# Designs tried in a protein design run: designed miniproteins, single chains, continued (5). Part 98

Each design is a single chain, and the fold is of that chain. pLDDT is the mean over its residues in the fold that is shown.

## One batch from the design tools (miniprotein)

Design m19611
Fold by ESMFold2-Fast:
Structure m19611 (fold): chain A 110 residues (1-110)
Amino acid sequence: MEKLLEAIREALREIARLYKQSDWVERVRLTADIMDLAVRLQKELGLSKEEVDLLIRAAFGDEEAMEAFIEYLKENKTEEQLQKIVDDLLALMERAGVPEEAIERIRELV
């Protein structure tokens, strides 16, 4: 449980870091990837509208939204569902161009 939540926190931080460092065109592409992820997780894992909003805000660097999202996941999701979120975040990070070293560090947590 704790390692999966830590992996999700680290993945969201790396996505937010990439967004902050990105130019305008890359930010548009990353925004589309984040929105697609949020819609997919809502459909497949039954995230509430509130959880989806927190996920999106966390991915854009809202640390308060990130901690609230982690708390909702801890209370409402199984380890299998958390693993799926980690896998989906890692796939987004690879597509978005997050450094391989950061992706491997997160993989080592799970």
Scores: mean pLDDT 86

Design m19612
Fold by ESMFold2-Fast:
Structure m19612 (fold): chain A 90 residues (1-90)
Amino acid sequence: GEAAAREIEALIDRAAAALAAGDIEAARRYLEEADRLLEEAGPSLSEEQARRLLLRAVDAAAANLPAVAALAGVSEETVRADVAAFRAAA
């Protein structure tokens, strides 16, 4: 539902702000909560709501490549490639 989509969106925004500040631990906690809510509410989300959340997360990652790479334990090049692939698929 829309209420769950808005709550997940707010958590993505908080994670993005934490990533921009270099607070990897805060970003991880917000993303873990977003994942929990997405798992619980996923079946109730429309395709449009899911796409909106995905694009918002992808845009946040694109703006914060080094921080996302550190969070995920991968190279910045890997994150950039994944962002490009997700944007092409959306």
Scores: mean pLDDT 83

Design m19613
Fold by ESMFold2-Fast:
Structure m19613 (fold): chain A 75 residues (1-75)
Amino acid sequence: DYEKMTKEELEQAIRSLEAAAKDLEKAGFTEYAKKVRELIDKARQALENGDLKTAAKYLKEAVKIIKEASEKAPF
């Protein structure tokens, strides 16, 4: 549950999701990688402003996109 995570835990989640986005891009899923990175950037901005709840929300959306890409493959 991202909403219960500390700032440090959310920063670790961001690192993990950025790695997943790079893997998607390398696999040719460039649009999914782009969407995930956009959500990660929004989460980072929220963390910079001390808004952990908003950061958690964006990271949850990024995980949903990653799962969708993995299950459906764009091609």
Scores: mean pLDDT 80

Design m19614
Fold by ESMFold2-Fast:
Structure m19614 (fold): chain A 72 residues (1-72)
Amino acid sequence: LVELLEKALEAAEKGDAESAKEYAEKARRQAIEMGDHLTAETVEEAIRALEKGDLEKAKELLRGALQFAKSR
């Protein structure tokens, strides 16, 4: 989970919204499988921001998701 979120954030930092979305979608699926609903919901919001072209909001949400994932 953490590795996928870090890859999504790295892609977003580089302005690669397509790769960021791919990694975020994989992270969301893994969070759901783990029962980590807070991380999954935060990542879903990040995916929506990426779809709207809001890279800054997406980066903030991905950082939040990383914090939630690491706090376990």
Scores: mean pLDDT 81

Design m19616
Fold by ESMFold2-Fast:
Structure m19616 (fold): chain A 72 residues (1-72)
Amino acid sequence: SSEERKGAILYTAASLLEIGARFDESLGRPRPEDYAAAAELYEEAAELFEKAGDLEKAEELRRRAEELRERA
């Protein structure tokens, strides 16, 4: 469905932001705003997967978003 496709795109964007945020943190240059942005995109992706009927994926992404908010 279009919801699944959009969810996958947002998931990809969120994962790239998370990778960048963790890399910056490893260099001693933490960017809480990047963790916050990634968490928002994971939440939006989770809503789309939930609408598509993939409740397991939605729950995984919500847990990941919560983890990233703790780093923001």
Scores: mean pLDDT 87

Design m19617
Fold by ESMFold2-Fast:
Formats: C-alpha cells, structure tokens, sequence
Structure m19617 (fold): chain A 67 residues (1-67)
C-alpha cells in the first residue's frame, strides 16, 4: 500500500520543509502540502484520498508541531 504524508500548514514553504523531513522519517512514498485549510478539512481530504485511491494517508498539522 502506498503511504502518503498530508501536511497542513499556514505557510507553503514551511509545510514543504516539514513534509520532506517527515516523509523521510516515516517512510512515506509521497507528500502533499495543504495551505489555508482547517485541521478538520485536512482530515477530510486525507480520508477521501484513502477511500478513493486505496492509499494510507498520515495527516499532520504543521501549526501544532512548529508553533
């Protein structure tokens, strides 16, 4: 099963940097960065990808990690 990291961030550049680091640590096959989404919207997007594409999605909110 493909593993996708979904990073929700207020800043696209910070989100990309975090996604690259976490994807390596978690062994994710790919990553997606979201900006301007609520934590709930990011979780719903992740669930949709899992259901429609049959991929494992790990959702991370960068605002809760980076401060």
Amino acid sequence: MKKILLVNSDDEEKGKKLAEELAKKLGADDYIVLTGKSSQEALEIGKKIEKEEGKEVIVVDARKILG
Scores: mean pLDDT 78

Design m19618
Fold by ESMFold2-Fast:
Structure m19618 (fold): chain A 89 residues (1-89)
Amino acid sequence: DPDERLRKRYNRLHGRELTPEQFELLKQTDKLLQELLDLEENNASKEKLLEILDKLEELVRQLEKAGVPQPYIDQMRQLLEGERKILES
């Protein structure tokens, strides 16, 4: 079961058992990160890349509200800020 493997990976990464809400938000975040990478590889428009970044930034806010550990939130915010700066240059 791919979801069971992913749950075990996330639990290990965060050092705790995640709630169903935290797991679903993390799964959505990973899916959108992969979409961002695929769009960058295929030379998608700046507009499309910024739309995905806005969605990822909103998901990170939801992850923080859902109680995902702060070190992960901080790492994600740093990553997304770096991506935004590249697109704005």
Scores: mean pLDDT 84

Design m19619
Fold by ESMFold2-Fast:
Structure m19619 (fold): chain A 60 residues (1-60)
Amino acid sequence: GADARAEETRRHFRELGEQAAEKAKAMVSDPEEAEKLAEEIRTFYENLGDVVAEAERMLA
């Protein structure tokens, strides 16, 4: 149903965010700055996933 699809979409974007965060951490020499950037990237992808999941519900 729509709820299962929405959760799948949110999970997908969380996975993308975690992959992007890990790559970003590898590019930053300062561990504290790397973790801060990783957290911002994860939050961005989580928010994007929520927007996409809501849009899918509206179109279904």
Scores: mean pLDDT 83

Design m19620
Fold by ESMFold2-Fast:
Structure m19620 (fold): chain A 83 residues (1-83)
Amino acid sequence: MSKKEKIARLITAAAIAAMSDTPEGAEVARQLAKEAVKLAKENNDYETLKEIADLFRKMAEESTNPVVREALKEVAEEIEKEI
């Protein structure tokens, strides 16, 4: 499996976990995002980092759970600091 394909699968899994709109799902999404971010950084793929951050900001805005919204927003902010 290519690194880009692995990153795409990790981000898809993170989005699915975040869609549960639960604190547990948000934590799983955070962990999967950290793995994807690590791989993107190893490849100097800052465009992918920006896309991941934008996705997490969008998911935070769409969340109905305030705890989940804050957790997803924090993930986006952590990624943005690395760009």
Scores: mean pLDDT 83

Design m19621
Fold by ESMFold2-Fast:
Structure m19621 (fold): chain A 55 residues (1-55)
Amino acid sequence: SEEEIREIAQALVDDALEAGATKEQIIKAIEEELKDTEGERKKLAEVALEIARSR
């Protein structure tokens, strides 16, 4: 579901920030993943990118 995807995406972004990654590093990593990703993984990455950009 969209709510579950958003919860997972939020947790992934929060975990990366807690691990010491910068917002810019997270955005770059997600953009690189989006180049060769499809289906549910792509949707998860798109939501994570939105969250990372908003924070």
Scores: mean pLDDT 81

Design m19622
Fold by ESMFold2-Fast:
Structure m19622 (fold): chain A 60 residues (1-60)
Amino acid sequence: SLEELKKLPREEQIEAAVEIGLRAEGTDEQKVAVAESLARLLGLSEEEREEVVRRVREAL
C-alpha cells in the first residue's frame, strides 16, 4: 500500500517506485509514467523523481 511504502527509507521508496513501474503493463513510456506517478504520490523530490525515471529507462 502507499502508506506502507511511505514508512520505508527514501532509497527503498525509490527502489519500490522503479520496481512497480517495471512490472506495470503497457509500453515503455507507460511503465515510466507509472513509476513517476508513484514517486510523486510518495512525495519524492524532483531530483529523486528524475532518478526513478532514469533507473526505469536504464532497465528497459
Scores: mean pLDDT 85

Design m19623
Fold by ESMFold2-Fast:
Structure m19623 (fold): chain A 62 residues (1-62)
Amino acid sequence: KEKILEDGLKTFKELLNEISYDDAIAITEALIAEQMKKLGYSEEEIEKLVNDFRKKVEEIVK
């Protein structure tokens, strides 16, 4: 779980070098959701981690 969030944040930062902020968020959220689905996490757990990702992104751009 923690590794998925860390990998997501790394991907988001890499994407910011090439695409818009909104597109980077959308792509990274989709990647997090797909990885968690493959590992058998519930929709509720996926939503929680996506929300944690969004909060960390807001903290980084502050």
Scores: mean pLDDT 79

Design m19624
Fold by ESMFold2-Fast:
Structure m19624 (fold): chain A 72 residues (1-72)
Amino acid sequence: SSAQTLLAQGEEAAKKGDFELAAQLYVIAARKYAEAGDVDGLQAVVERSKELFGEDHPATLENQAILDELLA
């Protein structure tokens, strides 16, 4: 899926130390999972965002908000 491709690109960006690009790609992937109604995929994006960027990072908080909206 396009969301999986974005996650793979985000992981590659993070490996290269480009956390700004990684964060942007993870947020786009989260939105794609939300559009598809894929709660499991979106939960995985949120959890990885916490690991990669930290719980309080703006991208992590945005991805959590996207998940919370999908579950409302």
Scores: mean pLDDT 87

Design m19625
Fold by ESMFold2-Fast:
Structure m19625 (fold): chain A 96 residues (1-96)
Amino acid sequence: MEEQKRIEEETKEALEQLRKEGAPEELLKLVEEVTKLLLEGKYKEAMVLTYLKLFELGLVGEEDLERAAKEAGLDYSKLSREEVIEKLVELGLEKQ
């Protein structure tokens, strides 16, 4: 339906805005890769990639992940960052 066109248009606008704000090329590439996954219907993979890359770029800190994990009832100390992100995405998709 209209969802694919909307994702493409929103991604184009987001990329233009990020370029104007001086965003690093790695963030621009992340937006493009996430959009590709969303267009392929790989919503879980898109969300996991987004959070992992935002953490690598320092836009999401360990405190943000620890807070989200705690709110979801996950033991942050026993899980890797990737496992926490994957479980958070799975719980979000399961609840809706």
Scores: mean pLDDT 72

Design m19626
Fold by ESMFold2-Fast:
Structure m19626 (fold): chain A 61 residues (1-61)
Amino acid sequence: SAADRARQLAVLEALARREAEEAGLSEEQTKALLDLIRAGVAAGLSMEEVLRRLGEAFRAI
């Protein structure tokens, strides 16, 4: 449902913001992670695939 997708997106965004804050990322770097999450959800990727890609992005820092 749309409500479930909105909650899932909120959880992913909260995780990305927390990790970015802990890593001391810039506003631009944080935005790139949020854009990655939003693009993945918009492309119809599963939660597991979006989380995997987010993890790979953090490993590249």
Scores: mean pLDDT 80

Design m19628
Fold by ESMFold2-Fast:
Structure m19628 (fold): chain A 96 residues (1-96)
Amino acid sequence: SKEKIINEIAALVLDAVGLQIEAEMRGDEEKVELYREIINVALEIGNLVDQGKISEEEAKEFIEMLKEALDNVDDPEKTRELIENTKSKIEEIKKK
């Protein structure tokens, strides 16, 4: 359901915000930037879901990619690749 997807996005954003604050306290500027990017992409997915411009299946795929990015922030290159792949798929949807 749309409500379930929005709740999953909200939970992901809250987790990422908490992790960003912890990274800021440690002076880990690279992780701060990665968490900010994950938050921004998650919010854009939420907006697309709210507007009905994205399918539930596509939203679930993107949420899982962002969860994998959060789990892999100690591997910045992998995390950036996951974020950029998600952004690329979102831009393709926005063009149609």
Scores: mean pLDDT 87

Design m19629
Fold by ESMFold2-Fast:
Structure m19629 (fold): chain A 92 residues (1-92)
Amino acid sequence: TEIEPLSAEELEAATEEFKKHMEALLEKIKELIPSLSEEELKELAELLEKAIEELKKAAEYAKSLGVEELAKVLEEAAKKYEELLKEIKEKI
C-alpha cells in the first residue's frame, strides 16, 4: 500500500501547530531565565546552541523537499533562539 503524501491543507495545519509550539516554548524559556543560576544558564546556552544547529539543518532539509513555509518557520525559530542565546551569554 502506497503512503499518500500530506495534503497542502494538512501540511499548512501542521506547520502552524509547530509554529505555535515553538513560540510557546520560547516564552516559557524567557519566563524561566530570571530564576536560573549562572551554572544553569550555561547549561541552557549549550542546549540552545545545539537546538539552533538542528533547526538550521531541518530548515535546509525542508527547503530540499520544497516545503518552503516549514523552512521559513524553522529559520525564524532559529533566529529567535539565537537572540535568546545572546541575551543568556551576556548574563554569564
Scores: mean pLDDT 78

Design m19630
Fold by ESMFold2-Fast:
Structure m19630 (fold): chain A 82 residues (1-82)
Amino acid sequence: HMEEARKEVRDAIRRLAETTSDAINEALEDPSKIDEAYERVKAAVDELRALGEKYPEFRDEAIQAADTALRAVEKAKEAIKK
């Protein structure tokens, strides 16, 4: 069912956005947490990429969301490690 697939991918994208925001905010308050924040975001990215492989119709959306999240946490990591 296509609507169920779309909901699953959309929910994963939402979870990734929330995880990324929470992880970055936590790392900004405590810079020692940045490596843990990066690992949490990467885990959520891997989950979303797996859904993109399972549902090819949403692969491009999944990849774009994953790339956006990784770029955000990488920028935060660079700012903190500076």
Scores: mean pLDDT 81

Design m19631
Fold by ESMFold2-Fast:
Structure m19631 (fold): chain A 69 residues (1-69)
Amino acid sequence: EVEELAERTRERVKELFLKQGYSPEKAERIAEEAAETVRSLLEKGVDPGLAETIAMVRATALAIDEEIA
């Protein structure tokens, strides 16, 4: 189910960035972006495992971009 995978990805991304010292607010925003990426890719017929991987990569890129002021 699309929503189940999106929620799982959201929780994993949130926990990852919280462990890296990001604020709860920033971790939540990055996690929501990852969840939306998963939903979008699954709607386009992308493989669930690949969609999750792409979402993780994109979340990491967004976090880095936000720190580069």
Scores: mean pLDDT 79

Design m19632
Fold by ESMFold2-Fast:
Structure m19632 (fold): chain A 58 residues (1-58)
Amino acid sequence: LTEKEKKILETLEKMLAAGILDVKAFQEDNAEELAKFGAKVDGVWDEKTKKAMVKILS
């Protein structure tokens, strides 16, 4: 991960811990881009979802 991508991931994990990150809503809004990373629209915070969200927000 680049320094920018690491910062994004750290921010996303803090938001998830605070209960303000709706993973499924983000996945639904970005389903086409998530498919490129093999991530599912299932509300699960897995490694593929993490990678996809970081890349989308980079």
Scores: mean pLDDT 78

Design m19633
Fold by ESMFold2-Fast:
Structure m19633 (fold): chain A 74 residues (1-74)
Amino acid sequence: KADELMRAASEMLAEGASPEEVTEWLVRQGVPREAAEEAVRHLEESHRAAAAGDIETALRHAERARRVIEEAVS
């Protein structure tokens, strides 16, 4: 499910995995590479915004990442 994939990808990034490693993991889960790259980019922006205290921007990027994964695996 998109929520499970998004949570795992976000946790991997938070634990220090590279964007490339997370992208490759999503591709192995069945997410098309272009969608995986887009979702990871949004998760990076979400984490950056959260670190800066911009929770609204962080939530918007997280939701975009979820939508990208959901459309790719639906």
Scores: mean pLDDT 85

Design m19634
Fold by ESMFold2-Fast:
Structure m19634 (fold): chain A 62 residues (1-62)
Amino acid sequence: LPSPEDVAALRTALAGQRDPSLTPEQAMELFREEKERAEKWSDEERQREYERLQAELEALEA
């Protein structure tokens, strides 16, 4: 099952793909915010969001 860190990492990667000018400081702050949000979700909610974000990231890289 995806951890809150896994969800935060995909969200941050997706943001970086959409905006290549995203600074490391902005990326780190986004990671922290998304991790804290995901920690409050159920395992099922994290699984669904992780799968959605992974599909979006793969589509952008294609």
Scores: mean pLDDT 79

Design m19635
Fold by ESMFold2-Fast:
Structure m19635 (fold): chain A 63 residues (1-63)
Amino acid sequence: MVGDIAVAKKDIPAPNPAFLGLKKGEKVLVLKEVDEDFWEVKSLTTGKTGIVGKSDLEIIGKA
C-alpha cells in the first residue's frame, strides 16, 4: 500500500529510465500506485525513484 515499506524479492533490472532497478533485499518506500500491477517507489538505499512491479516486492511494514 502507499506509505508502506517493501523489500525486493529478487534482483530487478531497469528496462528503461521510468523503471527502478533494485537488488534482492533492497528496501523501498511506496509513493504512489501507478496501476493494478505497478507502484512508484523510492529506494531507501540510493534515494532514486521509479516504477516497480508489485509482484516483485514484499510489504514488510509501515513507514
Scores: mean pLDDT 80

Design m19636
Fold by ESMFold2-Fast:
Structure m19636 (fold): chain A 74 residues (1-74)
Amino acid sequence: GKLLTGEQADAALVRALLAGAVSGEQAGGAGREIRKRLEENGGVITIDQLKEAALAGGLSEAQAEAIAREAERL
């Protein structure tokens, strides 16, 4: 599967925010969990791990899928 850098994961989250799929507060929570997963995995994550981190950050399944779709476009 596609591996994402921290910069790419942040870009996917920002794109979802700009598309109205997540709020700024929700993006903050998801961003903390995404950064934690990146640190655990040597600075890269899969799209599935990005989605799992978003869910752990308190986002809904639909919001996590929206972020994953933006990541697939990178």
Scores: mean pLDDT 86

Design m19637
Fold by ESMFold2-Fast:
Structure m19637 (fold): chain A 55 residues (1-55)
Amino acid sequence: SVREELKRLIRELYKAMEEGNFEKASALQDEIVALISAHKVNAEEIRALMEEVRG
């Protein structure tokens, strides 16, 4: 599902940022933005997913 794919990408983004791999983080951000735009994911859903990944 789109939700599970976004969750995976957000998880990988946080890991890339923690590792200081900003090139990979930038690429992952682009993928996340593209997926959000394509599926019209709203800001509330994105916030909830980010919170789930952190918690």
Scores: mean pLDDT 82

Design m19638
Fold by ESMFold2-Fast:
Structure m19638 (fold): chain A 85 residues (1-85)
Amino acid sequence: MEEAEELMRRAEELFARGELEKARELYEEALRLLERELGPDHPAVALALERLAQVYLAMGEEEKARELLARAARIHILAAIDSVL
């Protein structure tokens, strides 16, 4: 997913520079592309959710960040269970 990878890379650069709203927009777009192409429970989606949650935390949007982190944690837990069982 070249497009989603490029969006994630640019969002990381924007986040590092403190351009939080632009970073949020690009992470949200990358998340949508990853969900569409790989499905909602793919590890790449969990990573995008975690990055987006960090942006929301930096913006003071704690409740939104909690929702995103809870979803990412669920994906990681289910992937770990599937690998063992």
Scores: mean pLDDT 83

Design m19639
Fold by ESMFold2-Fast:
Structure m19639 (fold): chain A 80 residues (1-80)
Amino acid sequence: DKAERLAEEAIREAERGIELAKEAKTLAQGIAAVLLGVGAIVLADIAKKLGAPEELVEEARKKGKEAVKAGLEALRAAKA
C-alpha cells in the first residue's frame, strides 16, 4: 500500500531529523533537522488522506514534532 509506505517514509525522515539534531553543530545542520521534522509531519498528513493506518500516522507526527523540537534546540546552541 502506497499510503502505508508514505507513512513509514515519514517515520524514517523524522528519525533522521532527530539523529541529525543530536549531532548538529552548525546552523545549517539545525535547520536541516527542523525541515526533516516538518517534512515528516506533512508526509504523515498526506499519508492519512491517502488511507494510511492511524497508528503509523500518529507515530510519524510524534517523531516529526520531536525532530522539530530537537532541531530548534540545536539551532539555539549553535547560535550561542
Scores: mean pLDDT 86

Design m19640
Fold by ESMFold2-Fast:
Structure m19640 (fold): chain A 66 residues (1-66)
Amino acid sequence: SEEQEVLETLGELLELLKEKESKLTPEVLEQLKPLDEAAAEAAAKGDFKKAKEYLEEAKKLVESLP
């Protein structure tokens, strides 16, 4: 289900955040916050496809950190 895909993507993002914890500067957190808020709002509206897209963008941002 789309909801299950959102949960899987969120789990992947949380693991990346743990791996890159020392690289999460205030500037990076400012970039992640609007993506997290947009994903949460989309999920609250039942738009799990958009929620997943926002979480995937957050994953790409975190993955790009050194």
Scores: mean pLDDT 85

Design m19641
Fold by ESMFold2-Fast:
Structure m19641 (fold): chain A 64 residues (1-64)
Amino acid sequence: MEAEVSASADDKLVTFRFETPEEAREFARRYLEVFPDAKIVEDTPDRVVVHDPASGRTYVFEAK
């Protein structure tokens, strides 16, 4: 699985871009299985946004 990663200047926002929306959603689902304390902030067909309170980071999983 190929993903493009971009981080904000504060390292609080990390974006993962995938070839398809289905790959982005599958990765987000697996991430939540590994980090069950993470919360879904946004869930759309094109984008899943997850906030991890342990690290204070927000992860965006979207298609390229």
Scores: mean pLDDT 74

Design m19642
Fold by ESMFold2-Fast:
Structure m19642 (fold): chain A 61 residues (1-61)
Amino acid sequence: SALLEELRRAVAAGDVERVLALLREASPEQRMPLATLALLRGGPELRAAVLREFPDVPVAP
């Protein structure tokens, strides 16, 4: 999907603001897998920002 492709590019670029913007635009069902990808592939600053705004990711069921 276009959203996943944009997220991958933003994560690779270390663009924290863009990653957060994309996660905010994502539907609830898309947000969990996308935020998980950002946490797995992102650097420490990106991980901290994602967890601060989306603290329930990557909590397993």
Scores: mean pLDDT 77

Design m19643
Fold by ESMFold2-Fast:
Structure m19643 (fold): chain A 83 residues (1-83)
Amino acid sequence: MKKKKIEELKKKLEELIEKIRNAETVEELKELVKEGNEILDELEKLGAEQETIRKLVSQLTAAALIAIGKIIDKELEEEKLKE
């Protein structure tokens, strides 16, 4: 049933978003974001509501932006200050 598959994919994506938020390297973040996009594509193919997809995209994007910002800020401060 489509609804059961959508619920399973939503849960999997929520777990992935938590991993994204805790990503420590750009490479790890890239792999996790790729997996998230694949799950979102599957949800769209299964006919998940546009509002649900937009909400998940927003959560994934926010988590990725926060994670990459932290990674870049640490690298820039380390290089700039050399502490």
Scores: mean pLDDT 79

Design m19644
Fold by ESMFold2-Fast:
Structure m19644 (fold): chain A 64 residues (1-64)
Amino acid sequence: GTLAEARALFEEGLRHIKAGDYETALALFREAARILEALGEEADRGLLTQAKMGVREAEEVLAA
């Protein structure tokens, strides 16, 4: 994966959150975080933090 792919996955995850599709958003945020971790956290630490936050929020909604 590339930084551009991680960003695209993150943005797609946000679109799914707006549509109420938390399951798809969770999968997209997890994949974005995986790519960013593989590239190194320092490459885009802000985006990685946001992706991890998106994972947590989607998991909390799905658990409620």
Scores: mean pLDDT 82

Design m19645
Fold by ESMFold2-Fast:
Structure m19645 (fold): chain A 94 residues (1-94)
Amino acid sequence: AEEYLKKGEEYFKKGKYDEAIEYYEKALEEGEGRVKAEALKNLGEVYFAQGKYIKAADYYEKAAALYKELGDEEGYKEALFNEVEAVLKYMGTL
């Protein structure tokens, strides 16, 4: 599963978002615990980069919930912050 995360990250850095999503979804399907949380966070990051802020927020929310369950306080806080940013981006800046 970690190998799929790395491949997804490589495609994401190249701007190949559809390929990045495919590999992150494979990491999500086969991953457990922290790897699964990381895949959810990375899916949120790809959708955010595509301007799909509602979808990004949904994935960040799922990542935050799993990080919290795993006791990963830093992962939880980061995912929660990213979820809020995605929602604010969708609603516009006030």
Scores: mean pLDDT 85

Design m19646
Fold by ESMFold2-Fast:
Structure m19646 (fold): chain A 60 residues (1-60)
Amino acid sequence: EYQKKFEEASKKLKEATKKYREAIENGDVEGARKALDESIKATKEMKKAQEELVKAIRDS
């Protein structure tokens, strides 16, 4: 459960970074802003999932 959430957030961050670079290269301001927002969201999700995962791993 938490493992999949972490993996998904990690994948999203990687794709957002790629999209951001491509948007910058193409002069696509709208795409760059969207990709940046997505990377921020993914980073937040990743941090939350990591905290929850650490708690879940502490299961006896």
Scores: mean pLDDT 78

Design m19647
Fold by ESMFold2-Fast:
Structure m19647 (fold): chain A 66 residues (1-66)
Amino acid sequence: MTYRITLSGSVERQIGIVLRLIGDPNVELTPVGENTYILTLSGSEEEQQKIVEELKSDPNVELEEL
């Protein structure tokens, strides 16, 4: 699955989210603008869904399916 993500909140919060995502071998994160990234997920459907639900629960993450 591929998503556009936009991050908000403090610099420390945004860095934490980015580091969490790039640390996952099933995640590819491509910067496309200020605080905006293309998120490409691999691995199992269950693993992909878990990451999506984690991101949707964060009020500092705006997630758009591409």
Scores: mean pLDDT 82

Design m19648
Fold by ESMFold2-Fast:
Structure m19648 (fold): chain A 71 residues (1-71)
Amino acid sequence: GVGELLEREAERIVAEADKALKEGASPQTLRDYAERLEAIADGAESWGFTELAERVRKLAEEYRKKADELA
């Protein structure tokens, strides 16, 4: 269903972000990944998938924090 598709997309974004981070990604690149995760979280919340939305939003916050540490 929609929740499973959103979860798979979030997992794909996380994998891309983690690879980029290992390759020396810029703060802006990490913020771009965080924004993509926030969009997935907003989508999940709009469909009533509150637990998924909270989990994905927390992941986005982690990438924003890493971006700030690299800035």
Scores: mean pLDDT 88

